Designed miniproteins, single chains, continued (2). Designs and how they scored, part 6

Each design is a single chain, and the fold is of that chain. pLDDT is the mean over its residues in the fold that is shown.

## One batch from the design tools (miniprotein)

Design m4175
Fold by ESMFold2-Fast:
Structure m4175 (fold): chain A 81 residues (1-81)
Amino acid sequence: SSAALLEEYRRRIEEALERGVSPEELARLIREVALEVLKLQREEIEKNKEKLSEEELEEIKKKEEEALKEVEELVRKIEEE
């Protein structure tokens, strides 16, 4: 499930932080995690596309775009520090 994958990625990020990785490496890991989560969300949308209204699909797309922007901003701030 996507929740189980998110927990696995959270654990990997925590382990990386404990090992003292650079901000650049942390930013890369966060970006990779975010892209994988978005991929899983898109696969779930495609699987349920026939069950979702056009309005519901647009709302999901908007939330994905907002989440991606938030991740890119976090990555930018980490790389800037």
Scores: mean pLDDT 72

Design m4176
Fold by ESMFold2-Fast:
Structure m4176 (fold): chain A 74 residues (1-74)
Amino acid sequence: SREKALQLVEEAAKAADAGDVEKAVRYAQEALELAGGPETGKVFARAARPALESGRLTGEQLREAVTQTIDFLT
């Protein structure tokens, strides 16, 4: 559901702000998979991981990007 996807987005953002790239990617991937299916999550994980690891993507930016993608898919 959209509500569950948005809860996962919040957990992803918190993990990103804590520097936990693996948790951030995992939660964001799960949120996108609920909205658009498995391929959506995989594509996101490939793109977001390097940005999170380099600090170019903050928790706030992650929340915004994933939420907008969910809105586009639903």
Scores: mean pLDDT 81

Design m4177
Fold by ESMFold2-Fast:
Structure m4177 (fold): chain A 93 residues (1-93)
Amino acid sequence: MSVSVSVSLEVLPNGTVKLTVRFESDRPGEVHVTLQLFANGELLETVGVSAEVDRSFTYTHEALLPPSTQSIQGVGYVVKDNELAGVAVSPVL
């Protein structure tokens, strides 16, 4: 199966981070996405989302970063057809 998964981060000046997952598949189906946001190497939060996808799915989660956050990273896990379809890791910011 051919799937594409990407995770990106955008940090806003007010300390809010936008964590975005983009999923593309060559066939429709139910997709379960787990997004994890890490701050200073520690898990800050986990978000789960499920969607019926035709070809593509994009989800953005917004979170407020703790004071003194020096590094952030996002990880996305995508399950489709009861199998792990992809894992994507953002750059560390």
Scores: mean pLDDT 78

Design m4178
Fold by ESMFold2-Fast:
Structure m4178 (fold): chain A 71 residues (1-71)
Amino acid sequence: LVAQGLAGSTYNQALDELSRESVKFPEAGELRKKLEKEVDEYSKLSPLEASIKILQASVDALGGLDRLKEK
């Protein structure tokens, strides 16, 4: 419920940020594709398990983008 909303919002934020930054960093486009594939796999799990994994994967993708932008 609440976890689903947070996971969805974070996932959408990650997709948007990665999509925008892929113009500057091709690696961001790769991170976006990986995140989309992971979320598609997680959608087959229970809603709670899916939400936790989607949130973690989205945070990891944003962290990867931050590392690209720092260097």
Scores: mean pLDDT 77

Design m4179
Fold by ESMFold2-Fast:
Structure m4179 (fold): chain A 85 residues (1-85)
Amino acid sequence: SLRERLEKLLEEAKKLLEELKKMKDPELQELRDRAIKLAEEVIKRAEELLENPEKLSEEELLELEIELGVVMIMYGVIKMLEKKL
């Protein structure tokens, strides 16, 4: 169901936000802050859709899944750069 997909997305986004917040490299702080902000935006919009299920559509969910994918890519890049610093 769309609700189950949204709940899973919210759980994954919250987990990713916690991982980003644990990162402490000062050279990567600007990139990390951008990733954190985007993750927080995804979480906020997902929570708004859970409170207003009549607004939940496959298109809205796909947009959130794409944005979470961008956060995941940013996290992967930050982790790769941490190993080289």
Scores: mean pLDDT 85

Design m4180
Fold by ESMFold2-Fast:
Structure m4180 (fold): chain A 73 residues (1-73)
Amino acid sequence: SELKRALEAARKFAELAKGKKVKIKKATPEEIEIEVEGDEEVKRAAEILEGIMRSVSPEVRLEAAKLLEELIK
């Protein structure tokens, strides 16, 4: 499922980002943009997540963005 894949990717990223300097810069149906400071593993995870989000529908992207915002707060 496209939705399941996107939500699982968001949860995995949030887990890796715990305690790190991470900010959700954009969370729109068009794109998700994540800012990461000083952690190469989390930065790579953000790049992978952004890639997955570009490959899914805008509806799925919005749901994953909502989950990310809740988990990163």
Scores: mean pLDDT 77

Design m4181
Fold by ESMFold2-Fast:
Structure m4181 (fold): chain A 80 residues (1-80)
Amino acid sequence: SGAEGARAVAEGAKQGPKAGLDAGMRSTPVYGDLALSAARAGGNGQVGYKGGEMAARAFEQGWTPEQAGLAGVVSGAIAG
């Protein structure tokens, strides 16, 4: 399920956001777009703030839009 992918990303993020993204992509590649869409639609307040920070940092480091989006989701999940 998509929740399992998000959880895998959150757990992997303990070793670094890129490791979390890699774990999430391997677990639920089909849900990558759904996670990004959910982050855009529901990422308000604290979730959106943390997600935006992580996504911006990922873009600064040259990560792909998908990786940046997943970094936002995992960062938001940890903050929530």
Scores: mean pLDDT 54

Design m4182
Fold by ESMFold2-Fast:
Structure m4182 (fold): chain A 71 residues (1-71)
Amino acid sequence: SPADELRDELQRRVDRLLEEGRRRGWSEDELLERFQVLLNEMGRQGDALGIPEAVREEIQREAMQELLQRL
């Protein structure tokens, strides 16, 4: 489904963000700032795909929790 594709894409982008931040020695603040940009991009994509707001919010919460656990 579009929602599952959005979830998978966001997870892949979080993985890449964390790998890049680790390689470059980014601070937690820098990672969080870049993650917020990513959330805004993926939110706009999800809206354009007609994914309900509640589902988009759930996907974003899951991604935030994963990021925070890996910081």
Scores: mean pLDDT 86

Design m4183
Fold by ESMFold2-Fast:
Structure m4183 (fold): chain A 56 residues (1-56)
Amino acid sequence: DQTILQAQELLSQGFAYRSLGDALAKDPSKAAQGQQLNAQGDQLYQQGQQLLQQAS
């Protein structure tokens, strides 16, 4: 199922962006960059969840 594979890819990307964002947030000079990555991760998670819902 192509839709499920796309959803899994988006969820994986979302997780990666959040993990990197959290790592950057440990450095005060990079906190803004970390916040941006976390926001992008949230969007990817939302897109992945929508595709999973459509695949059901």
Scores: mean pLDDT 82

Design m4184
Fold by ESMFold2-Fast:
Structure m4184 (fold): chain A 64 residues (1-64)
Amino acid sequence: MEAEKKQWREEIEKLVREGRIEDARRLAIQGSLALTSQGKNEEADKFYREAMELIKRLEKELKE
């Protein structure tokens, strides 16, 4: 579980650094759906919120 979340986070960071913000957002949704499919709805909600916050933070940093 933690390894999967780490891999998703690293891929999201990579996509944002490449300017692929929409792809990063789609990956956040995919990760959340994967957790939901495992019956981990609370973890899915937390992952999605953290991933979206990460994307917003990195996008802001790239524009500065």
Scores: mean pLDDT 78

Design m4185
Fold by ESMFold2-Fast:
Structure m4185 (fold): chain A 82 residues (1-82)
Amino acid sequence: GAAMKAEYARKAREYLRKASEAINKAEKLADDDPDLARKQLEEARRYARKAREYAEKADDPNLFTAASILEAAADLGLERLE
């Protein structure tokens, strides 16, 4: 129902925030501590995937797109650290 979709959208937004924060932490750590940067990017990828799952359950294509962009950003960051 609509109430359940609203809860899923709220959870998607929460995980998007966590993914963005993890990416920002990784960017700050990339030169000084690449191992911690990698760990933050792996967490960002996990959070982005959770956001995508909840966005799909919420039937919210904008949240789904935002989650996919953050997942791609985390994946590219991980490639650059390898």
Scores: mean pLDDT 89

Design m4186
Fold by ESMFold2-Fast:
Structure m4186 (fold): chain A 89 residues (1-89)
Amino acid sequence: SLEELAEKYGGGLVAFISKDAINPLELIERAKENGVKAIFADEDVPDEVIEKARELGLPVERITREEMEKLAGADIKDSNGVLMLRVEP
C-alpha cells in the first residue's frame, strides 16, 4: 500500500514507471533532480531503465502490473506511464 511505502522510505516523493513511459531514461534523471526517494517499475519496463536508476543511486523495485495498478491506479495511464506521488508516513 502507499502507507507501507511511506513507512519504508520515511515519507516523501516516489515515482511509478510503466512500459508506456515515453522517455523513461530522462524521467529517471528528473526523478533524481526532484528528490524522489524510490522508483517502482512494472515487469515490462526495460532493464536499462532499472540500471539507470541504480547508477544514480535511486532505490528501485520491480513490482507486478497488478501491484502497479493497485498503488498508482488509473493515474499512471493518464500520466503517460509515469506517476510521481508524495507519500505520507
Scores: mean pLDDT 75

Design m4187
Fold by ESMFold2-Fast:
Structure m4187 (fold): chain A 88 residues (1-88)
Amino acid sequence: SAMEEKLKKLLEILAKIQEILKQVAEEKKLSTDPNDPNLAKQEEEVLAEVKERLKDDPLALAVFEVALEGERENLSGEEMLERMLEVV
């Protein structure tokens, strides 16, 4: 079905984004201390690098942007998934 195809594609994109996020966070030595005064700056640098690595994959970049907007809006996981499926 069209929905199964969209879900499969979204899962592949999310796996790609998660792998890049993990690699960049490790490379940038992202702090595991939530009270680290440099955490906000480190997070901005990580997000900027992830976007740079996604620049040649406009669909993955769009899904990542939806994820960031949803986090800012405090969307539930279900609401986030719905918005991502609309982009895919």
Scores: mean pLDDT 84

Design m4188
Fold by ESMFold2-Fast:
Structure m4188 (fold): chain A 72 residues (1-72)
Amino acid sequence: HMVEVSKEAEEKIRKVVNELRPYLTQEELAEAFKKAVETYVKAREQGLSEDEAVDLAIETLKKTAEEIRKKR
């Protein structure tokens, strides 16, 4: 709420979400995206740069996707 995700950061995260679309359901993609955004916000609140926050968000997105696939 207090930290806005920039349009560029959102586009970079959504690009990875689109790459995962063939492997995950819409609900699973939404869960992974939510966790990625939460990671981005926390990183930015801790004083990390936008690029560092995006990298951590993408890492969280990929790890969440792997965990979801393992539960199937």
Scores: mean pLDDT 80

Design m4189
Fold by ESMFold2-Fast:
Structure m4189 (fold): chain A 56 residues (1-56)
Amino acid sequence: SEAALQAMVDDLLTLPLETQLRLLEGMREVTKTLTVNRDEYLADLDRVEEQVRALR
């Protein structure tokens, strides 16, 4: 949901960018093991990364 993605962005912004990107990479690794909505969740993570990069 948009609210959950925004909360993730807000939480990540409390951390250094390098740490944010490492956490997002870990989430992508886990997401790649999913059989449902995998591509949608990966796209959501890409959007979160774009937002955290743009807000710095």
Scores: mean pLDDT 78

Design m4190
Fold by ESMFold2-Fast:
Structure m4190 (fold): chain A 76 residues (1-76)
Amino acid sequence: MSKVNYEVSESVDFEKRTGSLHFKVEVSGEHEGSYTLSGTSKDGEVLSYEKSESLSDESQELIYETMEKEEKRKKE
């Protein structure tokens, strides 16, 4: 299998008025850069997110999977 060398950093901003979460992700390695993915989550599941055109489909899928795993982990 091909090895993917990405480092992702996640931060979650909660806005008092909206009750929605916005995800900010920084990607390092092969697709180096700082990317903001705007999404909506509820009860630890990501409902939608905006794709970044600067990222490959594989990188965006990896980021999405990471975001979902982090949200599920917070429920414990």
Scores: mean pLDDT 50

Design m4191
Fold by ESMFold2-Fast:
Structure m4191 (fold): chain A 86 residues (1-86)
Amino acid sequence: SEAEEKVKEAIEAAKAGDVLSAKEYLAQARKIDPTAYELLLPALEALIEAEPGDPLTLEELSVVYKKLGKEEEAEKYRERAEAARA
């Protein structure tokens, strides 16, 4: 799908260290399919690997894991996001 293509582009950009482009592709993927939580996960993980302390990416990971029913992972990322904002 078009959303899958944008997620792939986001992952490739994040792995190349192009965080700005990665965030833009991820935003496009969300606009195409805002409920594609399984597709967004790998891109968000690639983004947090590139920027480990980005509280916005950590918060988004928490929300996505919660939407996928993975409550333990959601709480872990929520705690990391709070620590990153401190």
Scores: mean pLDDT 83

Design m4192
Fold by ESMFold2-Fast:
Structure m4192 (fold): chain A 63 residues (1-63)
Amino acid sequence: MTALEVGEKIRELLEEGLSPTEAGIRVAEEAGAHPSSGQAGAWGASQGASALKVGRGVLEGRR
């Protein structure tokens, strides 16, 4: 999953009414990233961060 795809998927889940915590954890699991980085990325998306920036932040938690 690319950074842009991660960020876009988080935005879609937030628009569907999921909390930032639920959206971030779900996408982080799919991307193989740590749940905490997913939560932080989803919080950033809820505050208007760009999809690419959100996705890069989530994938930085991948080890």
Scores: mean pLDDT 78

Design m4193
Fold by ESMFold2-Fast:
Structure m4193 (fold): chain A 66 residues (1-66)
Amino acid sequence: ADRELAERAGRGIVALVKSGMSAEAAAGLAVQNTPGAGREGALRAAELADKGGSAEEAARVILEGS
């Protein structure tokens, strides 16, 4: 995935997880809103966010895992 796309998806996932959404649900919504983020990358980013990870770290995981 492109860095800009990964950054957008990472920010979205972190916001959804912080709002109380499960990692799986947040990852699913992020993939719907940002096609190309990749399901596995989005899920890993959501799991990272659930553990208190940053949007920057989430974006990196999406970029590496797509």
Scores: mean pLDDT 78

Design m4194
Fold by ESMFold2-Fast:
Structure m4194 (fold): chain A 77 residues (1-77)
Amino acid sequence: GSYTLTTLTLKGMSREEALEAALPLLGPDDVLSIIDVDDPTAPGEVYDAAGRRISDDEALRRLLAGGRLLRVLVDSG
């Protein structure tokens, strides 16, 4: 199946602030990805709609079940 990807850029926000801002935008099966564009060596963080860290395998399972992917780009600089 296909899933919907939405990208949101949040400037001057920490990962925690970005998580708080993005969580209300998610449905129950949706996946949130947070990426710090100022630190390309940092691993991306993936969350469920409750704000819990999940594995890439769990994220893929949710997306294949019809969940949406919300990708948040954080610019902390």
Scores: mean pLDDT 76

Design m4195
Fold by ESMFold2-Fast:
Structure m4195 (fold): chain A 89 residues (1-89)
Amino acid sequence: MLTDDEFMVLTFGKKFDPEKLKEFLATIPGISEEEAERIVDYLYENNLPISVGNLSLVPGVSLEKAQQIVDELKKVVADPEKLATLLAP
């Protein structure tokens, strides 16, 4: 599994497609479609990179939920082919 630092390095300068990211987050157990939309909209509005700290700033997102989101994204980011499906064209 990627470390938090490795995840940050691999996602640095990359823009996730907001609609694809919303769809992905909604597949995570315990995350609703409404919460996924709120998370992505907050990050993009504030131009924040995806991290546990930045996710925990989103209203209604706990540190535990933020860590769960990052852990699920690490599984995708570790696979270049899967990562490409979440990136903006």
Scores: mean pLDDT 74

Design m4196
Fold by ESMFold2-Fast:
Structure m4196 (fold): chain A 88 residues (1-88)
Amino acid sequence: DLITSPSGKNEFDENSVKLIASYDKDNDGKMSKEEALAFVDDFFNNFVGSRSELVKKALEQMFDIDGDGKVSLEELIEVLNYLLESSK
């Protein structure tokens, strides 16, 4: 996208939501910790390669905060956008 939006927008909001939602087979808006980590690892091995470790650490921190052993789609999207923004 060549059009500049207000700062702080997530580049992958729309596409990331659709992609992540495809992994949400129960349609409950959450993924298990293992599913989220596997998704991120596959995604970034194909796209970024060397940054998956940072994403894993961020997800683990989110698991500590949330406390239910699952990752919301919004939390996963935030981690993805953080990593991609850091690549700029």
Scores: mean pLDDT 59

Design m4197
Fold by ESMFold2-Fast:
Structure m4197 (fold): chain A 68 residues (1-68)
Amino acid sequence: SGDAEAAAVLRSAAEEAQKLMDTFNELAKKYKEKGDVEKAKIYENLAKQYRDMVDALEAGAAEAEARL
């Protein structure tokens, strides 16, 4: 069914968003170590935004899976 395909796509998207979140967290650490507090804050905020995106994508996948 379309719900199974939607769930798979959303799970894959969540995995990619998780990788970007991890990348932004590492960039935040790097800029914090360099004393660039402003850039560190930007990447921390991006990591939080991508965490919210992962949660939304996983919730969407679970909703699609519940229709199976």
Scores: mean pLDDT 87

Design m4198
Fold by ESMFold2-Fast:
Structure m4198 (fold): chain A 100 residues (1-100)
Amino acid sequence: SMLKELEEKIREKEKELKEKVEEIEKNEPPEKAEYKIKLLTGVAQLEAAEMVIKNPEVPEEDKEQAREAREKFEKKLEEIAKEALANKALTEEEVEEIKK
């Protein structure tokens, strides 16, 4: 389950990625573009969850939900990274660069 504050922050972060996604689609082969975009989206979701967790004005109950969401997002990001490496779509260096 996802709280409203987290959904809102995720939407903000995904909007910020629009130009970067368009650059990737233009400059990268389709297979590389797919995984780079998936990883960037995962990173944006993790950043959104951290923003909610670190906000002193967010209630503790909502922060707990954001911590649960962060754990799920982290796990999903790791699965995407493993798939990209297994399919040889990205190198380990490319994955690490996006996850910074």
Scores: mean pLDDT 83

Design m4199
Fold by ESMFold2-Fast:
Structure m4199 (fold): chain A 140 residues (1-140)
Amino acid sequence: SAVLEEVREKLREIREKLREAEVLVVLAAAGEASAAEIARSTGMSRSTVSRHLRRLAREGLVERRRDPARPGSSLYSATPAGVEYLGEKLEEIEREIEEARELLATLDPSDPEVQELRRELGELEGRAAYLRDLLEEVLA
């Protein structure tokens, strides 16, 4: 179904945006962290975390410095621009989750594939809510 493919694409986009948001939330909460510490906190692979950190650093959303305690390692921190971007990103993710839920509501709830996508969306909603709560604690 074309609608099922649209929902799958949307869930893939939401998942990627959540991974980036999780990196920024960890940095905002910890103040400073290594890629290994972020990978441990988020459950992401080291390579995925490093990819996100490189992009965020290029965009001025995170700062990088050498770790004096671990040769060849770097420490990262969120900039004020990065914290603002995180807030905007979470609002975007929350909106896209609502849109995905609306699309799924138009489909047959007895379809096993629809049931699976609804479970995946529920997991993404839980992750987004958790990140929102952590951001609110950081900003308080």
Scores: mean pLDDT 88

Design m4200
Fold by ESMFold2-Fast:
Structure m4200 (fold): chain A 70 residues (1-70)
Amino acid sequence: ALEEEIAKLAEELREALRAGDLERAEQLLHKMEQVVKQAMATESPEVAQRLAELLSEQARAYREAKERAE
């Protein structure tokens, strides 16, 4: 399911951020964006909104990590 897929990507992204691997984190964030885009086209509004919230949280974490590295 798309919800399981995005949850796994979010966990991998958190691990990449802990390792300081910003390149991998960016790739994982892009994959999460693809999942949300797919959900908006194929899933209910409630499912799409929940996945978008997960994406928003991870995008914020990535931005904060990138700012600390610069």
Scores: mean pLDDT 81

Design m4201
Fold by ESMFold2-Fast:
Structure m4201 (fold): chain A 100 residues (1-100)
Amino acid sequence: TEEMLKKFEELVAELLKRNADMPEKALALFRETAARIAEIIRKGTPETLDETFAEIERVLRETAERAAAELDEASVRRFEGALAELYLHIQELLDEVRAK
């Protein structure tokens, strides 16, 4: 999963660049979530891809709940967009590993 982790880190850097105008509290939550997902990917193996994805989905769900509780309405909408994009790209990365 070293290749997957590298691609994930590159994706996070790109998303942070495109969403640099997001409120600081939302950016902090996004960075925290990305760090949690990176750790899950680092501990994962090709044999445990389904378990790795289930853990990532749990983290994303928990993060969406935290965003709704902690951020204002405008920040939540912006943050949800960034999270949805992250989720789609993670699915693509996992499908790439499954195909190999």
Scores: mean pLDDT 80

Design m4202
Fold by ESMFold2-Fast:
Structure m4202 (fold): chain A 64 residues (1-64)
Amino acid sequence: TPEAKAAEKKMDEVLAKAEKKIKELAAKLSEEQQKEVEEYMEQRRENYEKIKADKVADIAKKAA
């Protein structure tokens, strides 16, 4: 649905902005902390795909 597609695009934009900002902040941290941030970002990407799928499906159901 158009609503689901718009939400997906908005979520992708928000995530891209957040990742860029986190990467900039991480550059100021120690190597050990940078590794932790990298692991968090990897987990967030996996979780994001699941959240995006669930959110898109929910919006599609409500739009019907």
Scores: mean pLDDT 75

Design m4203
Fold by ESMFold2-Fast:
Parts: C-alpha cells; sequence; structure tokens
Structure m4203 (fold): chain A 76 residues (1-76)
C-alpha cells in the first residue's frame, strides 16, 4: 500500500511538472503514455522498486501491477 502510494505520487508529480530526472520513472511514464510495457521493462521496474523501497519481489510486483492497472498499462 505505501509503495503504491509513493509510486502514484511520483507519477502525478512528474506528469504535473512534465519533467523527470529518474530513468525508471521516465520508463514508467513512457509506458503509461503508450498503454503498454515490455516484460523486460516491467522486470527492470520491479528491481528498481525492490531496491528503492527495500521490499520483496512479490511486494514490488503487486505494487507495480496495481499502478499499471490504474493507468491502463498492459504487459506485452
Amino acid sequence: EEVEKALEAEIDFAKEHNLTRDPSLALLLKAIEKGEITKEEYEKLVEDIQKRFNVSKETAEKALKKVLEKYGVKIV
């Protein structure tokens, strides 16, 4: 829940300001714009979330999947 809220806040901030300096956040924003994300990009984001929030892979995947679902992004 906290990881999801943090990711959503980062996305909202970047979208509102039209700027991001974080490569992982830039990748996520591009996926939201396209409506799709590759499995490779998805796995890279999962690893980033694990490192930044110090959570398990399962927790990172759950948080990312909920964010992707909220923004209508499909994993291809």
Scores: mean pLDDT 78

Design m4204
Fold by ESMFold2-Fast:
Structure m4204 (fold): chain A 79 residues (1-79)
Amino acid sequence: GKKAIEELEKLYEEALKQIKEASASLPVETQIGFLLRLIGEYIQRLLKIKKGEISAKEAIEEFKKFVRELIAEVKKLQE
């Protein structure tokens, strides 16, 4: 349980850095919007793991997919 939460936290910290870097040239409102979406997803996945609603592996894989899609959305707005 704890190891999965620690892995999710490390993924969140990495994603936060990537989103800040990728969105740095975008308007502040857009930057805040992406950061809030990332924070919300992290909290939701964390709660689902703690409640046993999904496996830790599934929560981590879903979070990785979300981050990948979020970064792609940021890059699309730079075009």
Scores: mean pLDDT 83

Design m4205
Fold by ESMFold2-Fast:
Structure m4205 (fold): chain A 87 residues (1-87)
Amino acid sequence: AVTLTLSPSSASGSGSATLNVTASAAATVTVTLTVDGQSGTSDPIAIGTSSTLTLSGLAAGTYTVTVTASDGSSATATVTFAAAPVA
């Protein structure tokens, strides 16, 4: 079994946010973003034992990020994007 870790478990950003994914063995993962009860899932990503996930171009809101390996192992983190500043 692969052990997945997302770091940090909670992050915030303005326009972009970065999460580190670590696996106990070379892994292929899918990333699911959930916001306001809606979910979207990425294509499979080969991360090896470590990779950086950058989330960008997303609307303001709180996103739950779930990373799932092909063996069913998963890890979760929360990312909050700030609203664009008012001119």
Scores: mean pLDDT 76

Design m4206
Fold by ESMFold2-Fast:
Structure m4206 (fold): chain A 88 residues (1-88)
Amino acid sequence: GNLGLEEIKEPEELLKEGEKAYKEDGDLKKAKELYEKAAKLAEKILEKVKKREEETGYVDKGLYDVPKKIKEESEKKIKEIEEEEKKK
């Protein structure tokens, strides 16, 4: 596959697990850790996509847009959790 549908699957699953930990379990620490992992993996995918564009001249917008959205959503959720933790 072009630049790993498999690489997108892992951060998507981490984002989903983070949402379950946050919404279903109320485990702020677990949710934050899962969102941080999702954001880091999404960032690595974006870096890899950018490097491939520079090396090959090939642009895969599907692999760019999805990890960018995962990173932005994960970072937003981390900020929300940090604000809740500050209330303790």
Scores: mean pLDDT 76

Design m4207
Fold by ESMFold2-Fast:
Structure m4207 (fold): chain A 99 residues (1-99)
Amino acid sequence: SKTLVHTSVERDGASGQDRTITLTMTLEVGPDQLVVTLQLSLEEAFGGERLLSGQVLVGIGQITVDGKVVSKKVKLTLDIERVDPEKGVTVRGTLTVLE
C-alpha cells in the first residue's frame, strides 16, 4: 500500500566526520505511517567520491514502526539519476527487507 510521502537527508557533522548520512523516509499505509530510518556510510556508500549521476549508493538499516523494530536488516540501493547544483539530487531506490 503506498507512496513515499516525505524524505530527508541528514549528514552527521557533530564529530566533524562526514562519514554517515541518515535517510528518514515516511510511507503512508492507509491510516498508518511507517517510518524507515537508514544509515549510509559516506566512505562505504560513496567510495569517498562526490555524488555523480550514474552512481549507485548502498546502505543497510532497519525499519521501525511506533518505536519498535519490525525489520532488523534492510538494504537500500539508490541510483543517482541527476545531480543539479540548484535543485539538489534526484534518486531512485529499491528497499529490500533481509531480516
Scores: mean pLDDT 53

Design m4208
Fold by ESMFold2-Fast:
Structure m4208 (fold): chain A 120 residues (1-120)
Amino acid sequence: SKTDEFGKKAQEIFLELVEKVDEAIENGEDPRPYVIKAIEEMLKLAKEYIEDEKLKELAEKFFKAAIEKAKEAKTYEEVMKVIDLVREAVGVLLNYLQGLLSEEEAIEELEKLLKEVKEL
């Protein structure tokens, strides 16, 4: 199903992100390029799989804001906060696609996450 494909692709993006961020930190390298790439891939995934226009628009706004915050992150803690919020947003979209969240509930949760990422 489209839901299974979304979930699988999101999981693959997240697993690669975690591996590359961990490796970068262990080697004293900047993890931000890997975080930015993963969020760009999540943004593309949301645009392909979310058919509801309002939810799609909010997802695009969220991931674009997360990219900007990833670029501005100065500490490991700030990088991890961006990753955690991105993971939560992907979870909202996946739960919506699985029918576990209504459109209205998904919009409400994503609006909260958008506010949180902007306040980082």
Scores: mean pLDDT 89

Design m4209
Fold by ESMFold2-Fast:
Structure m4209 (fold): chain A 85 residues (1-85)
Amino acid sequence: SSLAEVAMELLKRLAEAKIKLPGPGEKLSDEQLEKIAEIAVEVGKKYGVSIEDVVKALQQAGVIRDEDVERLKKLMEELVKKEEE
C-alpha cells in the first residue's frame, strides 16, 4: 500500500539522518521531533500525501507514539505555512 511505502521511506530517511528511534515508553525530545517533522514534510511532498497520512505512516512504523501525534502535526503545519509565505 502507499502508506507502507511512505513508512519505509520515512524509516530510511530517519536512519540516514541518524535520528535515534524511541524505545518502549521513551518520549521523543523536542529536537528529535523537530527533525522528524522536517523529514516528514519532505517525504509527504515527495509522495503527494497529506500531513494526516504521513503521521499515520509514522505511527504504523513505530516512530511516534499516540501522545506525539498532535505535537508532530502542529510542527508539520508550521513548516508548511512557512514555505507558503
Scores: mean pLDDT 78

